# Designed miniproteins, single chains, continued (2): the designs that were tried, part 9

Each design is a single chain, and the fold is of that chain. pLDDT is the mean over its residues in the fold that is shown.

## One batch from the design tools (miniprotein)

Design m4281
Fold by ESMFold2-Fast:
Parts: structure tokens; sequence; C-alpha cells
Structure m4281 (fold): chain A 90 residues (1-90)
């Protein structure tokens, strides 16, 4: 359903932000590379599972799929910019 897709989009966005948080903390020397990698791997797995479920739920609705991926692409771009800013400041 559209509501299930929205919930999956929010779950992926949350995991993207948590992954960015781990990379920002690594750039600032607040966590070890080993701790950051564990967090990134956990959130990457969560993202993969939620995206697979999102694709299955939205496969028959191209407009819903396009909106979901547009929102996720925006969240990903913003997360990358945030991490690059933290690395540049370190």
Amino acid sequence: SENEVKELVEKVKEAIQKMADARVRLARGEISPEEAQKLIDEYRKEIGKAVDELVEKAKDNPELMDKAFAELNRAGTEAIQRVEAARAAA
C-alpha cells in the first residue's frame, strides 16, 4: 500500500541519516574506524532490506516508485554533502 511504501521510505531515510552520523563522527575522531564500519554495515543492511520491500510493494505503481526513489536520492545527496563538509572541516 502507499502507507507501507511511505513507512519504508522513512525507515530508509532514518538509516541513511544514521549512516551519515557514523561517518561524521569518524571524520571528527569521535569513534574508531572499526566502530564506524560496524555501524555503517548494520545501517547498509537495514537500507537494503527496506529498499527490497519498497520495490516489491511499489512494483505495480510507477508513480509511487518514482516519488519514493526521488525522495531517497535527495536524502542520500544531502547525507553525502553533510559527510563531505565534516571531512573538509576535520
Scores: mean pLDDT 88

Design m4282
Fold by ESMFold2-Fast:
Structure m4282 (fold): chain A 119 residues (1-119)
Amino acid sequence: MKAEEIRKKADEVIKNAGGTAENLYELLKLFREAYKLGDYETAQRIFQAFVALLTPEKDAVTFSKEELEKLAEVIDRYEKAGLTPAELVAAFVGTYLEILGQGKGADAMAAAVREALAE
């Protein structure tokens, strides 16, 4: 996918739907594609939108290139493991909170995401 197509598709997903498993997973795929193209600015923007859907009260966080790489690799690992969109999103949120050092509440957020996305 081209960077312009990734941006347009991410904006459409954010506009047309809330925090469903399918929409969150679509944002994670678009984040990974932007990262693989070397468009770290677009990758950061998509990831910030993903976080805002899960924790709208939280300020936007800027990630290093190394942190973005680790997050992109985690998505690839979970897809190769054959996880469903809901399982992948829940597992990714857990990893994201670990990277931020936000151990407190990680399980509660993962549980809340799983419950919201289960059906």
Scores: mean pLDDT 63

Design m4283
Fold by ESMFold2-Fast:
Structure m4283 (fold): chain A 83 residues (1-83)
Amino acid sequence: SSIPEEILELERELKRTIEEIRRNRDVELAERTIERLDELFAAFDALMAAERAPSVPGPVLRMREIAERYKEELERLKREIEE
């Protein structure tokens, strides 16, 4: 129950952050958010790579997919602002 709530909160936070970046043309916030997502990906990849770990749970995979989509959107938005 807590994990689905965390997924929804992550998506809400990312949507809010993107809207703030777009409104303020805040390239630094975009870069900082991308860095945060890269750290999250590194953590997921470390968990997935562990030989003794069972298969990654579906909710964790969904968080990774959401984070990947928002990273692509952030990188696109950053380029739009820098142009």
Scores: mean pLDDT 75

Design m4284
Fold by ESMFold2-Fast:
Structure m4284 (fold): chain A 88 residues (1-88)
Amino acid sequence: LDSLSEEQLAMIVRAYYLADKNKDGKVTREEFIKVLTEEFGLSEEEAERLFDAADIDGDGVIDEAEYKKVLDKLIEVSVEELKEIVLG
């Protein structure tokens, strides 16, 4: 997560929502990669790198807890950018 840009974190968040059609809070590698390649035009290699970064526990599934960690990181990065605009 620390090596990802704001844009990459945002893509993970959007892909998770689009792939979680059943609202069970779990997204498989296959579903996630399909969304990133078909909806965002990423290569499979790029999509796999984003999945691996979001799959913190390495279980091959992005669950709700892992999704929340990515979302929290995205909010943190966005807040820091806002601080620089306001304070710098």
Scores: mean pLDDT 74

Design m4285
Fold by ESMFold2-Fast:
Structure m4285 (fold): chain A 80 residues (1-80)
Amino acid sequence: EPELAVERDAELGDPYFSLYYARKLLKEGKYEEAIKVLERTLELMGVDNPLLLRLIAEAYEKLGKTDKAEEYRKKADSLM
């Protein structure tokens, strides 16, 4: 239902909730879902967050997508 998508996006706009949820997904081996959650959160925030970017990099590394992991890690490092 449309209301669930809107409610979901509002929750993902909270970096604290997104960090918690993404870490849970990573622990469960749901790396691609964790990446989607974190990327959507960054879009909703309108600003880059180095902690979220580093979690995206970790998820890509665990998927074996090392090139993507390096891209996000470098982006996070540029903000710190």
Scores: mean pLDDT 73

Design m4286
Fold by ESMFold2-Fast:
Structure m4286 (fold): chain A 96 residues (1-96)
Amino acid sequence: FDAAVERARANWERAVALGRSVLGEEMSDYARGLVGRTRIAIEEAARAGDKEMIERIYREGERILDELLEAGLLSEEEAERVRRELRRMREEALRR
């Protein structure tokens, strides 16, 4: 239990750091975390050559984005910036 929680925290912290490098300091940790997590997952799927998994990860990212927006955890402006970055990551991965 504790090891799984620690791993989830470490993965989240890494995701937020990656998302910050992409979106900058002005975006919330939710926006940064979603972008970072999606990038890590898409890069792994691209390395495996799994185009179906890239599409699944992208759709899941869009779903989580919509849930965060509905919950009021992201502004419309933040959501649009995250949506553009998710699309960019998908297009980049599919070009490999």
Scores: mean pLDDT 78

Design m4287
Fold by ESMFold2-Fast:
Structure m4287 (fold): chain A 78 residues (1-78)
Amino acid sequence: MTVEELVRAAAVVAKAMLFKAEKDKETLEEVKKKYPEILREAAEYLGVSVEKLEEEIAKIKDEEEAIALYRKLVQEEL
């Protein structure tokens, strides 16, 4: 797996977590508190900038797309 594929996979997982959090106010507050730190650590481990990781997350436009990509990249391809 290339660095670009790893960044894409991390972005899909992060976006899927955000969509799940939106359905539960308590989860959303927990995710919002921890999310910036998680993004920073993930970017550091992947050897990319936080901006690059956020750019990939921004490419995922809706919950259904995020779930489909999560299933493909994390459950089937990762």
Scores: mean pLDDT 65

Design m4288
Fold by ESMFold2-Fast:
Structure m4288 (fold): chain A 56 residues (1-56)
Amino acid sequence: SRAARLAAARRELTARIAEAIATGGSVDLQAMAERFGLSLATVSRLAREALAEVLR
C-alpha cells in the first residue's frame, strides 16, 4: 500500500540521513524516490521529517 511505502521510505531516509551526518556524506533523494515509487516532492518532505527526528 502507499502507507506502507511511505513508512518504509521514511525509515530508510532516517537511517541514511543519520549515516550521512556521521560521515559527512549526502543522500540521493532522486534514487530514493525511484526506489519507493514516490514523487521527489514526497521524498523531500519525508527527508525533512527524518532529519528533524535524527536531530532530536
Scores: mean pLDDT 83

Design m4289
Fold by ESMFold2-Fast:
Order: C-alpha cells, then sequence, then structure tokens
Structure m4289 (fold): chain A 76 residues (1-76)
C-alpha cells in the first residue's frame, strides 16, 4: 500500500506501508525514512489525537493517503 508526503514546496515522496497499517505506523515510517523532526512527529501525533478522540494506532490508512507537511518539519 502506498502513502504520500506532499511538502509545501510541491515536492512529493512515496512511502510503502503494509496492507492494514495504522496511521501511527505510517507516521513512524515518515519519521524514520524522511527524517521528520522529533517535535514535528510528536506535534502531528498529538494533533491527530486531539481532533476527534482519534487514536492513530487504531485507524487503518487508506491506499493513496497524502500527508501535507512543511519542509521545516524535517531534519536537514
Amino acid sequence: MKIYVELSSGKRYEIEVPEGASVLEALEKIYTELGLKPEAYTGLKLRLMGDNDFRPEEVVVEDGLVFKLDESDFEK
């Protein structure tokens, strides 16, 4: 299953996740493979949890899910 990270600059990255992967697992892949800052990772996780009593560990990602992030969120 494929998910995408789209940056404010228009750059797009493709990340492969297993079928049935959770939103948390997808976010952890982004953190590990693209070098998301620890504070950005934590902030995104907390925002997701706050919006809908949402538990990112329990919600399965859909194929083609796009995360819209800023380049400043990354360690580089």
Scores: mean pLDDT 72

Design m4290
Fold by ESMFold2-Fast:
Structure m4290 (fold): chain A 87 residues (1-87)
Amino acid sequence: SKRDELRKEMQKLIDELLEDFKANPPASEEEWLQRFLRFARRLVDKVEELAKKYGFSKEEIDTLIGEALRELASRFQALRDELKAKQ
């Protein structure tokens, strides 16, 4: 379905964003926050673009954006916990 295709594209983008954190770790806590916020904005823009392309309603787009941001936040927290456990 179009929703399953959008979900796969969201997962790919989240994977790419989190890989960037692993490969190029920020130098400060402020840089971590700023980069995370830029990634969140990019994710929102991409989800909105794809959802509009697939003909989803504004209400469905808002729901999908919320879902994508929760997924990013959850996976980001798991990555931070993993990195802390290795120290």
Scores: mean pLDDT 78

Design m4291
Fold by ESMFold2-Fast:
Structure m4291 (fold): chain A 63 residues (1-63)
Amino acid sequence: MEGKVLGKPGVTEEDIVNGKEVDISAMGDGDTMIGMAADKETGKLVGIGIGKNGEEITAKPIA
């Protein structure tokens, strides 16, 4: 199964902080991106958002 990912593979928290290229608009229609965090399992950056109904959404890496 595949999910939504950041627009650039290999994005890190330091890339976000330094204003490097990150596409946070990968969320679906009606979803709101609110932040980013490191995934505890992989250590890679994932997007955190809120769905149109207030549900927490995490952007998933491509499998």
Scores: mean pLDDT 48

Design m4292
Fold by ESMFold2-Fast:
Structure m4292 (fold): chain A 92 residues (1-92)
Amino acid sequence: MEEEIKKALEEGRKLFRDIAADVIKKRYTVEQIPELIKKADEAEKKSREVGAGKRITPEEFKELIPYVIDKILLDVAKDNPEVQKMIKEAEK
């Protein structure tokens, strides 16, 4: 039972990784990856500031949400070989 749940979670993780990789490849070119990472890092920084009691407007947060979501997808997809290649090419 526990082993079946663990296997199902691992298979679901691999499926989600590949779906996330497909989404990233369809929405971003290699040249756009550095900007995505930068904007997502800015969004994460602002999110941490809100958690520390700093005020942010709902409008500002709403503009940052798409980049946070795409960064999460990129992080999930980073173990996919095609996405790894895109990231390496973007670092040039």
Scores: mean pLDDT 72

Design m4293
Fold by ESMFold2-Fast:
Structure m4293 (fold): chain A 95 residues (1-95)
Amino acid sequence: MEEGEKGYEAGKEGEKLGKEGKAVEGGRAAAEGAGYAAEAADAGHKEEAARAGYAAAKGGRLAALAAKDGKGAAAGAAGAIAGIGAAFQAGAKEG
């Protein structure tokens, strides 16, 4: 439960930082959220992993949109992709 909660909070921090134009910091926060989402998925906390993965994906996307350089855009995109991957892994445990 705590891993999913941390992932959700990190994803929301990424969204906030992205809205503030802090693309690199927002992308890093989103990637951290995706990492916690993957840990929650590995622990079998499917709903927590999906929630954290979604938040990380949203935060990463907003950070990428705020980026004016390729470095910030890449960090945001990586966070979004990682979030999607974590959510997918959570779903795969059902099959």
Scores: mean pLDDT 68

Design m4294
Fold by ESMFold2-Fast:
Structure m4294 (fold): chain A 74 residues (1-74)
Amino acid sequence: MTEEELKEMIERLREIDEKHRDVLEEIAEEARANPELPIEEFLKRLGERTGDKELPEMMRKMAELVRAGVTPEV
């Protein structure tokens, strides 16, 4: 992932957060309550509730970066 790709992803997440904050908070609570469920389940729910087909893939890339020890700044 390039620096430009990361910046673009952060900007898109900011826009999604503004539009779908309630959905993001709901998914985050569900993830905290169900740590045994795979991340793909929550990404599916996020995509279905927001209607954004690109958002699940973007969130998957974010999760991979966090797992690698990279914290995205928003």
Scores: mean pLDDT 67

Design m4295
Fold by ESMFold2-Fast:
Structure m4295 (fold): chain A 75 residues (1-75)
Amino acid sequence: MEVEVDYTDPQSVERFVEWQVEQLEEMRRQGTPEEVIRALADGFIAQLREWGREHPELRPVMDAGIARLRALLEK
């Protein structure tokens, strides 16, 4: 399922992060190397960090998304 990102809607950002986490978890189940999963998650974390920098009002939502992706990598 594809998720559009709308910076004026914090819920849109939250759905985007949840979708990415679900895709990474599925890739892990399919036997994708952990190195690849980490590289993709790091890329998403960098993207969320940049979005939070450009839109400071959304920083809490971006920080929550980063925490969600980091939690995935701890498993």
Scores: mean pLDDT 77

Design m4296
Fold by ESMFold2-Fast:
Structure m4296 (fold): chain A 81 residues (1-81)
Amino acid sequence: SMKERLLKEAKELVDEGKSILEINELLVKALEEGLSYSDIDEVLEEVAEYRTGKRLAEIPEEKREEILKRIYEAYQLEKKK
């Protein structure tokens, strides 16, 4: 499908280190070619998850734990307010 092809192309741009702006240009073109807004939103969510997962996988485990600890500490601080 067009959505599956778009998702594959967007993931390839992530793998090439392209910015979110360059990925958005691809998504705008797909919208102009007749892809629905709901399909575009779904692709955006999947690309964001893929980018996050790839970035986390490339981080050494020791640094990953430190990042997660900071997120957890920020969450606990917010919960007390």
Scores: mean pLDDT 73

Design m4297
Fold by ESMFold2-Fast:
Structure m4297 (fold): chain A 68 residues (1-68)
Amino acid sequence: MTDALIAALEALIPSLNPEAAEHARKAVEALRAGDREQAKLHLIKMVNLATDAEREALHAAIVEALGG
């Protein structure tokens, strides 16, 4: 589950705007470190800084990664 989420985020980073991409990178780093609080903070910031199209791509990728 966590590995699938990391892979999905890493695949999306090149298509995100620079501010959202920076928080996506930090979220991946926090997820790899097991720091759930930092991962949550950076995921929220990533979503808030993403465009509408980027949010749709993020939603689709996260749903696929979670197997829903």
Scores: mean pLDDT 81

Design m4298
Fold by ESMFold2-Fast:
Structure m4298 (fold): chain A 105 residues (1-105)
Amino acid sequence: SSELLIVQIELKLVAAQVDVELAEKEKDPEKKRELLESALDTVQDVIDTLEENKENIDEETLKKILDKGIEILKRIKKLAEKDGFSDLVKKAEELIKKAEALKES
C-alpha cells in the first residue's frame, strides 16, 4: 500500500537525519565521511523510490517528503564543505537538483 511505502520512506529519512547529527558531533574525519556517505545513500534511495512511485503518492505528501530530503542534503553539503569532501558536496548538489525537479513534475 502507499501508506506502508510512506512509512518506510519516513523511517529512512529519520535514519539519514541521525547519521547527519552524528556526523556534526564526530571528530574523526574518516568516521564523519562514512556517516555523510551513509546519509547521502539513504536520501538517494528515498528520491529514487519517490520517482518510481510518484503516481501512487499524493502531491502534497510527495512535496513534504522531498522538502525533508532537500533539508537533509543541504546539511550534508555544509558539513562536507567544512571538511573539504568535494565529492560529497557534488553528490549532495546533484541530489538537491534532482529532488527539486521531482517536486515540479
Scores: mean pLDDT 90

Design m4299
Fold by ESMFold2-Fast:
Structure m4299 (fold): chain A 86 residues (1-86)
Amino acid sequence: MSDALRGYAGLTGGITLTGIRSAEQLISKGTREDIQRGLDNAQGAADLAELGLKVTSGDKKSSEYLRDLLEEAREVARRAQELLEK
């Protein structure tokens, strides 16, 4: 059970991290279109991390890992949204 949850957290976290890094790369390009795509990718990463947290709620280390990624995804989304408002 815990090994399967950790495997799921690792896979979900890897996909989430890739989404966060893709969002940061898009935001760094500085065009309004790329920043909007970055926001969409960061929101998708946050949604995936939230789903992962619900599935892995029985494993503290997996939950801590996915919670950290959720916070990172939310901060990237917030930064992208702030840039779009200027």
Scores: mean pLDDT 83

Design m4300
Fold by ESMFold2-Fast:
Structure m4300 (fold): chain A 136 residues (1-136)
Amino acid sequence: KKEEIVRKFLEKHGITLSDEDLKILVERLKPYKIEDNEDSEVLILATAYILELEGKLKLTPEQRKILLDFVKEAIEKYFLQKRPTLSELSSEVVNALVEAAHLLYKKGEISQEEYDRIALNYALAIGLGLIKPKLL
């Protein structure tokens, strides 16, 4: 079940959610196919981070730091290398990471220069057809 995979990935990273908070996260992930793979792992943790920043999840300071560090590492890995690897991720994951990067920028956790580079690499990936928008 989707909920079992979501809980498994969160627990892998030391994050335990209440049943109420898990329901909020699973509901946000409802439109997406969740599988036991890295793409789904990044989507789950990035979405949890976005929900925490929106004030919708009640996390401990330690759990917030885990999500922050994971999301910053994912942004560095996929967007901020000399050769960005956005083509290795689904469009849903790339969109979640861009939203998380925007929220990090608004918090002062990433620089203007880093944010501009993320935005440029995202625009180039869309223009090259590497990232396909999900038809709603």
Scores: mean pLDDT 83

Design m4301
Fold by ESMFold2-Fast:
Structure m4301 (fold): chain A 91 residues (1-91)
Amino acid sequence: MSAIEKALKNLEELIEKLPEEKKEEIKKRVEELLREAEGLEPRAEEIIKKMTKGSLSEEKIKERAKVIAETALALRLIGLTIEAELELRKE
């Protein structure tokens, strides 16, 4: 939560420095990413269950799925931040 909020704040600060057309494009991609993120944890649980063939407890599966989902979201936010930084360098 706090790490994701900090990543979003950093990205928002970079977006505000972009030209309006690029700003709207990146904002839309952030909204789509956050919408997709709501489905990440359940999908991670399904994948972990398949990979571990039921060797992990339900509680451990949920714990691992949360960490994976948060990590995946953080990596995607970092990717958007890099794209925003590269656009700023073109100006």
Scores: mean pLDDT 76

Design m4302
Fold by ESMFold2-Fast:
Structure m4302 (fold): chain A 81 residues (1-81)
Amino acid sequence: MTKESLIEMVKEAIENLEEIRKEIERIREEEWESLSPSEKRALEFSEEALKIIEEGKKEGLSLEEIAEKLFEKHKELIEKL
């Protein structure tokens, strides 16, 4: 995953933030028991990523600053494997 790809993903996520939140919540409530361990980790990352995007938007951070925070969080989760 490149920094440039993350910036574009953050932009799209901000534009669809409410729909993304609802889908993540739906998967957590309706599909959690059917998810594999890797899919559960992906959902947990998605929840953390959404929180970073929402907090960054509220703080007035740039798309690049939000993308950097997401990149660091993604690295932390991979290193815990």
Scores: mean pLDDT 74

Design m4303
Fold by ESMFold2-Fast:
Structure m4303 (fold): chain A 75 residues (1-75)
Amino acid sequence: SLSAIKAALSKLSPEEQQKILTVFGVSSLEELARWILEHATPEEIAAFLKNPSVEAALDIDVKVGIELIKEAVLG
């Protein structure tokens, strides 16, 4: 659910939250949670909810072209 994804994102440190928001080009955890719910598979959402991390969030985006997003974070 949207609420579960938002709760999982809120478990990340403030620094990790800011990095993820910047990477996805969104302004809030709610906007990011909506994006994840819309584009991720149920299996990917379940994996993210079990252990939320920047890497797990980026893995969700693998099939929608994260190469530019990773460059923005790591370059």
Scores: mean pLDDT 68

Design m4304
Fold by ESMFold2-Fast:
Structure m4304 (fold): chain A 90 residues (1-90)
Amino acid sequence: MKQELLDYLREKAIEKGLLTEEELEEIERAVREKDNERLLELLERIREKHGERHKLWAVSYAYLVELILTEDLPKEKMLEMIDTVINSPP
């Protein structure tokens, strides 16, 4: 179930096209490993490469990954949150 939500989030993020698939995977890994230092480094690299808008969106992505991993929310509610955040302007 959690992996299905993460796969859905990642697919929607790839469709949005603000970050590369590799950058999305690195963020997911840092969140899974609870490596806050690596996450902050990744966010700074995204800011330098893509700009502040992309960094802010990446923060939202990291938050959704953490929420999926740590919370036992109903699938419908998680899907709604994913769609809302991904489709929102950065």
Scores: mean pLDDT 81

Design m4305
Fold by ESMFold2-Fast:
Structure m4305 (fold): chain A 75 residues (1-75)
Amino acid sequence: MEKALVIDGTKFKSEEELVEHLKEEIRRAAEEGVTTLRVAIEGMKLSSEAERELLQEARRAGVELEFVPSAEAAK
């Protein structure tokens, strides 16, 4: 099952806060039986390190994580 999320990065005080929120969303997706989670982030650009950390968390949870433009997440 595929799930799409659009995240407003401007609502977060730091990249670390956004990363923690996304880790929680990944865990929820895994509990729901989601196999692919597509995430669009608006108003903030994640560092390569933060993206790598989130991809590792998703893999650990058994979820394929994809960072996508918001237009593709809305399909």
Scores: mean pLDDT 78

Design m4306
Fold by ESMFold2-Fast:
Structure m4306 (fold): chain A 87 residues (1-87)
Amino acid sequence: NRDLQRALRLAQDSANQARSQGTPDGQQISDLFTGVSNITRIGLRDPSMIPSAVRVSRDAARQADRLDRSYGDRLRRVTRLLERAGR
């Protein structure tokens, strides 16, 4: 599933970028993307987990918006890719 692989890559790259900031907010954002990447990786092996990945990604976007809206926007892009993968 190309959309699921794209979602995984975007989440992993975003986690690495946030961590590289070296700040507490960057670490919290990195942890959010890491959680999304983990459930997305499970979804690659088990498509029944894709709806759970969508929910986790939506919740992560809301949390990221309180820290940095640009990372919230990235999590919304991840969510759209996950929704497309689950159709």
Scores: mean pLDDT 89

Design m4307
Fold by ESMFold2-Fast:
Structure m4307 (fold): chain A 67 residues (1-67)
Amino acid sequence: EEIEESAERAAEAAKDAAENEEALDAIVQQLVDAFKKQSKELVEKVKKEMEKDELGAKVLKKAEEKL
């Protein structure tokens, strides 16, 4: 649930931060840190939620590159 909240936050921040690359990078870094602490199963659930939003999917892809 905390991870789902992070995914929703990332999707919403990405909508606004599409104009602000620094804010987008900060959200990506938060996801990377969360993913490193969580199991692969939890990471997969978060990915599924983020894929519902086009901007969320973009943030997720960027976080995967940093993992």
Scores: mean pLDDT 67

Design m4308
Fold by ESMFold2-Fast:
Structure m4308 (fold): chain A 85 residues (1-85)
Amino acid sequence: MKKKGVLKSPNGSEQEVIVEITENELKIYDLDGNEIISGKKVSETEFDVYDNILQVKGTAIIDSEKEEITITFPELNITLTIKLL
């Protein structure tokens, strides 16, 4: 599955992204095609993720009913939300 999304940062900044979800992987791209977040499936709704820009590990949770992905980076105390379009 490949969908457009809106990435919301804690400071209220919004960025359009492309989200690709396969059987085993979650990938998030900017509009220039750069892979900004890489993830591997842990469960039906959870992925272990890595931010390729900040170089930190996190966890992504997919909520199919809300069409949202919540990404938490514990090391930075940052939570990102992606609304799927």
Scores: mean pLDDT 83

Design m4309
Fold by ESMFold2-Fast:
Structure m4309 (fold): chain A 100 residues (1-100)
Amino acid sequence: SMAEKEKEIKELIEEEGKKAGVKSEEEKKKFEELMEKGLELGKLAAELAEMEGNKVKDKEKIKKLIEEAKKLIKELLEMGLPEEEVKGLLEKLEEIEKKL
């Protein structure tokens, strides 16, 4: 089921890349990597938000999710994602980490 969803997401990323006018194979790969990492970041942010909403107190698991999210944010920024797109999430992650 997850593998099928990942395949559907990959196909959607390819379709969006074509619509965005991505012309070179290098630009296409960069676009696909940005979208895939953005989706992974979204999944981590959703899991962290669910843990906060459910008042889960597993500090080690929360720290690990924050570290994984920060790593993905750094990779996205290195790939040219504007800092403004992730600033709010970074600030929220730092606030959660300070409360641990």
Scores: mean pLDDT 73

Design m4310
Fold by ESMFold2-Fast:
Structure m4310 (fold): chain A 118 residues (1-118)
Amino acid sequence: MARIEALRAELERLVEEMAGLTDPEELLRLGERLAEVAAELRRAAAGDAEALAEARALGEQFAAFAEGVLAAHRAGVGPPPDEATLARALAFARVARALGVPGAEELEEELERALEEL
């Protein structure tokens, strides 16, 4: 439990650090650390159904943001997401995948393609 609390605090700290970044490469590098912390969180929750459900629910929040960005990119109306916003969404999709969200792998692949199209 103490390890799960520490990992959640680190995840929140990294998300706050990402909020100040505008360089897509730095966002993706920080996103790799974020996904590693998320994977450790899921491992620390192993064998605890309630903790795993909480980790998945957190991952679903990351997936929802990433899905919203991808939908905006595809909509062709209003201002399209910039490269930094797409990089942040990709990082969040990778976090969702690490936390065990179904469909997060496909979301990650679609956001990788969106970045390559810029």
Scores: mean pLDDT 84

Design m4311
Fold by ESMFold2-Fast:
Structure m4311 (fold): chain A 89 residues (1-89)
Amino acid sequence: STLEALKVRITAILREGAIEGLAPEEIRERIAPYLTEELRADAEEAIAKTPEIRAEYEANKDKLSEEEKKLIAEKKAEREAREEALLAA
């Protein structure tokens, strides 16, 4: 349906804007061309939650970065240990 298509578009714009760290007012302006009366209340609620969406994204990004750094360090240590063992053989 047209409403479903508009809802998908608005949701995508809201998520992208939240991740980019745009102000709620800027996100509202970006969704305005797609906004209908039926979607207004849901869109306003979603805009109010954009700081939470961004905080969740940043928290997950930092956690992933820490986990990635740990894995890189572990793999480096494993490689160095293997090389040392081969040189000692």
Scores: mean pLDDT 75

Design m4312
Fold by ESMFold2-Fast:
Structure m4312 (fold): chain A 94 residues (1-94)
Amino acid sequence: MVQQIQQRIQQGTSGSINSVGQRMNQIINQSQRYIRNGNITGGRRYTNQFSTSMVGMRQTSRQNPHVRSQTNNVINSMRPRISSIQQQMTSMGV
């Protein structure tokens, strides 16, 4: 019984991380679109939303160590995309 409850918690937390990861990908895509069109202000707003989502995801990982690898994989896969966007914004004089 206790093991079944633990498995259910693990599955629920994993689902939440996957959902946040999908939203983060959408935010990154929107940020890239705004920057591509020269709308730096719009791109920056979406980048800030992504930073907030990352903080939330890291906090969930700290509370649930069993999903740490999954959380780190999602963050690591997105980190180069965020860095690229930030570099583009910096080169455009933001």
Scores: mean pLDDT 66

Design m4313
Fold by ESMFold2-Fast:
Structure m4313 (fold): chain A 96 residues (1-96)
Amino acid sequence: MHVKKAEEYLKKAEEYLKRAEELLKKGDLEGALQHIREALDYISQAQYHINLAKEEARKNNDKELLKKVEELEKRLEEIQDRIRELARQIAEKREK
């Protein structure tokens, strides 16, 4: 259950982040920032479910579940890196 919830929230975060990137390309900085905020909310929900799945894996010595959690944590890190880069680009455009 928690793995599927984490996957759903990460997918939503990626969708909002893609929209933020499109809005930034169009010069809509406020729209891009709003979509980044939505993505961050979904990331927080994904992190919550990843943490629960990680606890379950440790409690049950479930190596397969732990491996899936590690994959989700890597995906989360990639999304966070994209958000940092997008935020940097927005800051640069605001200086102009």
Scores: mean pLDDT 86

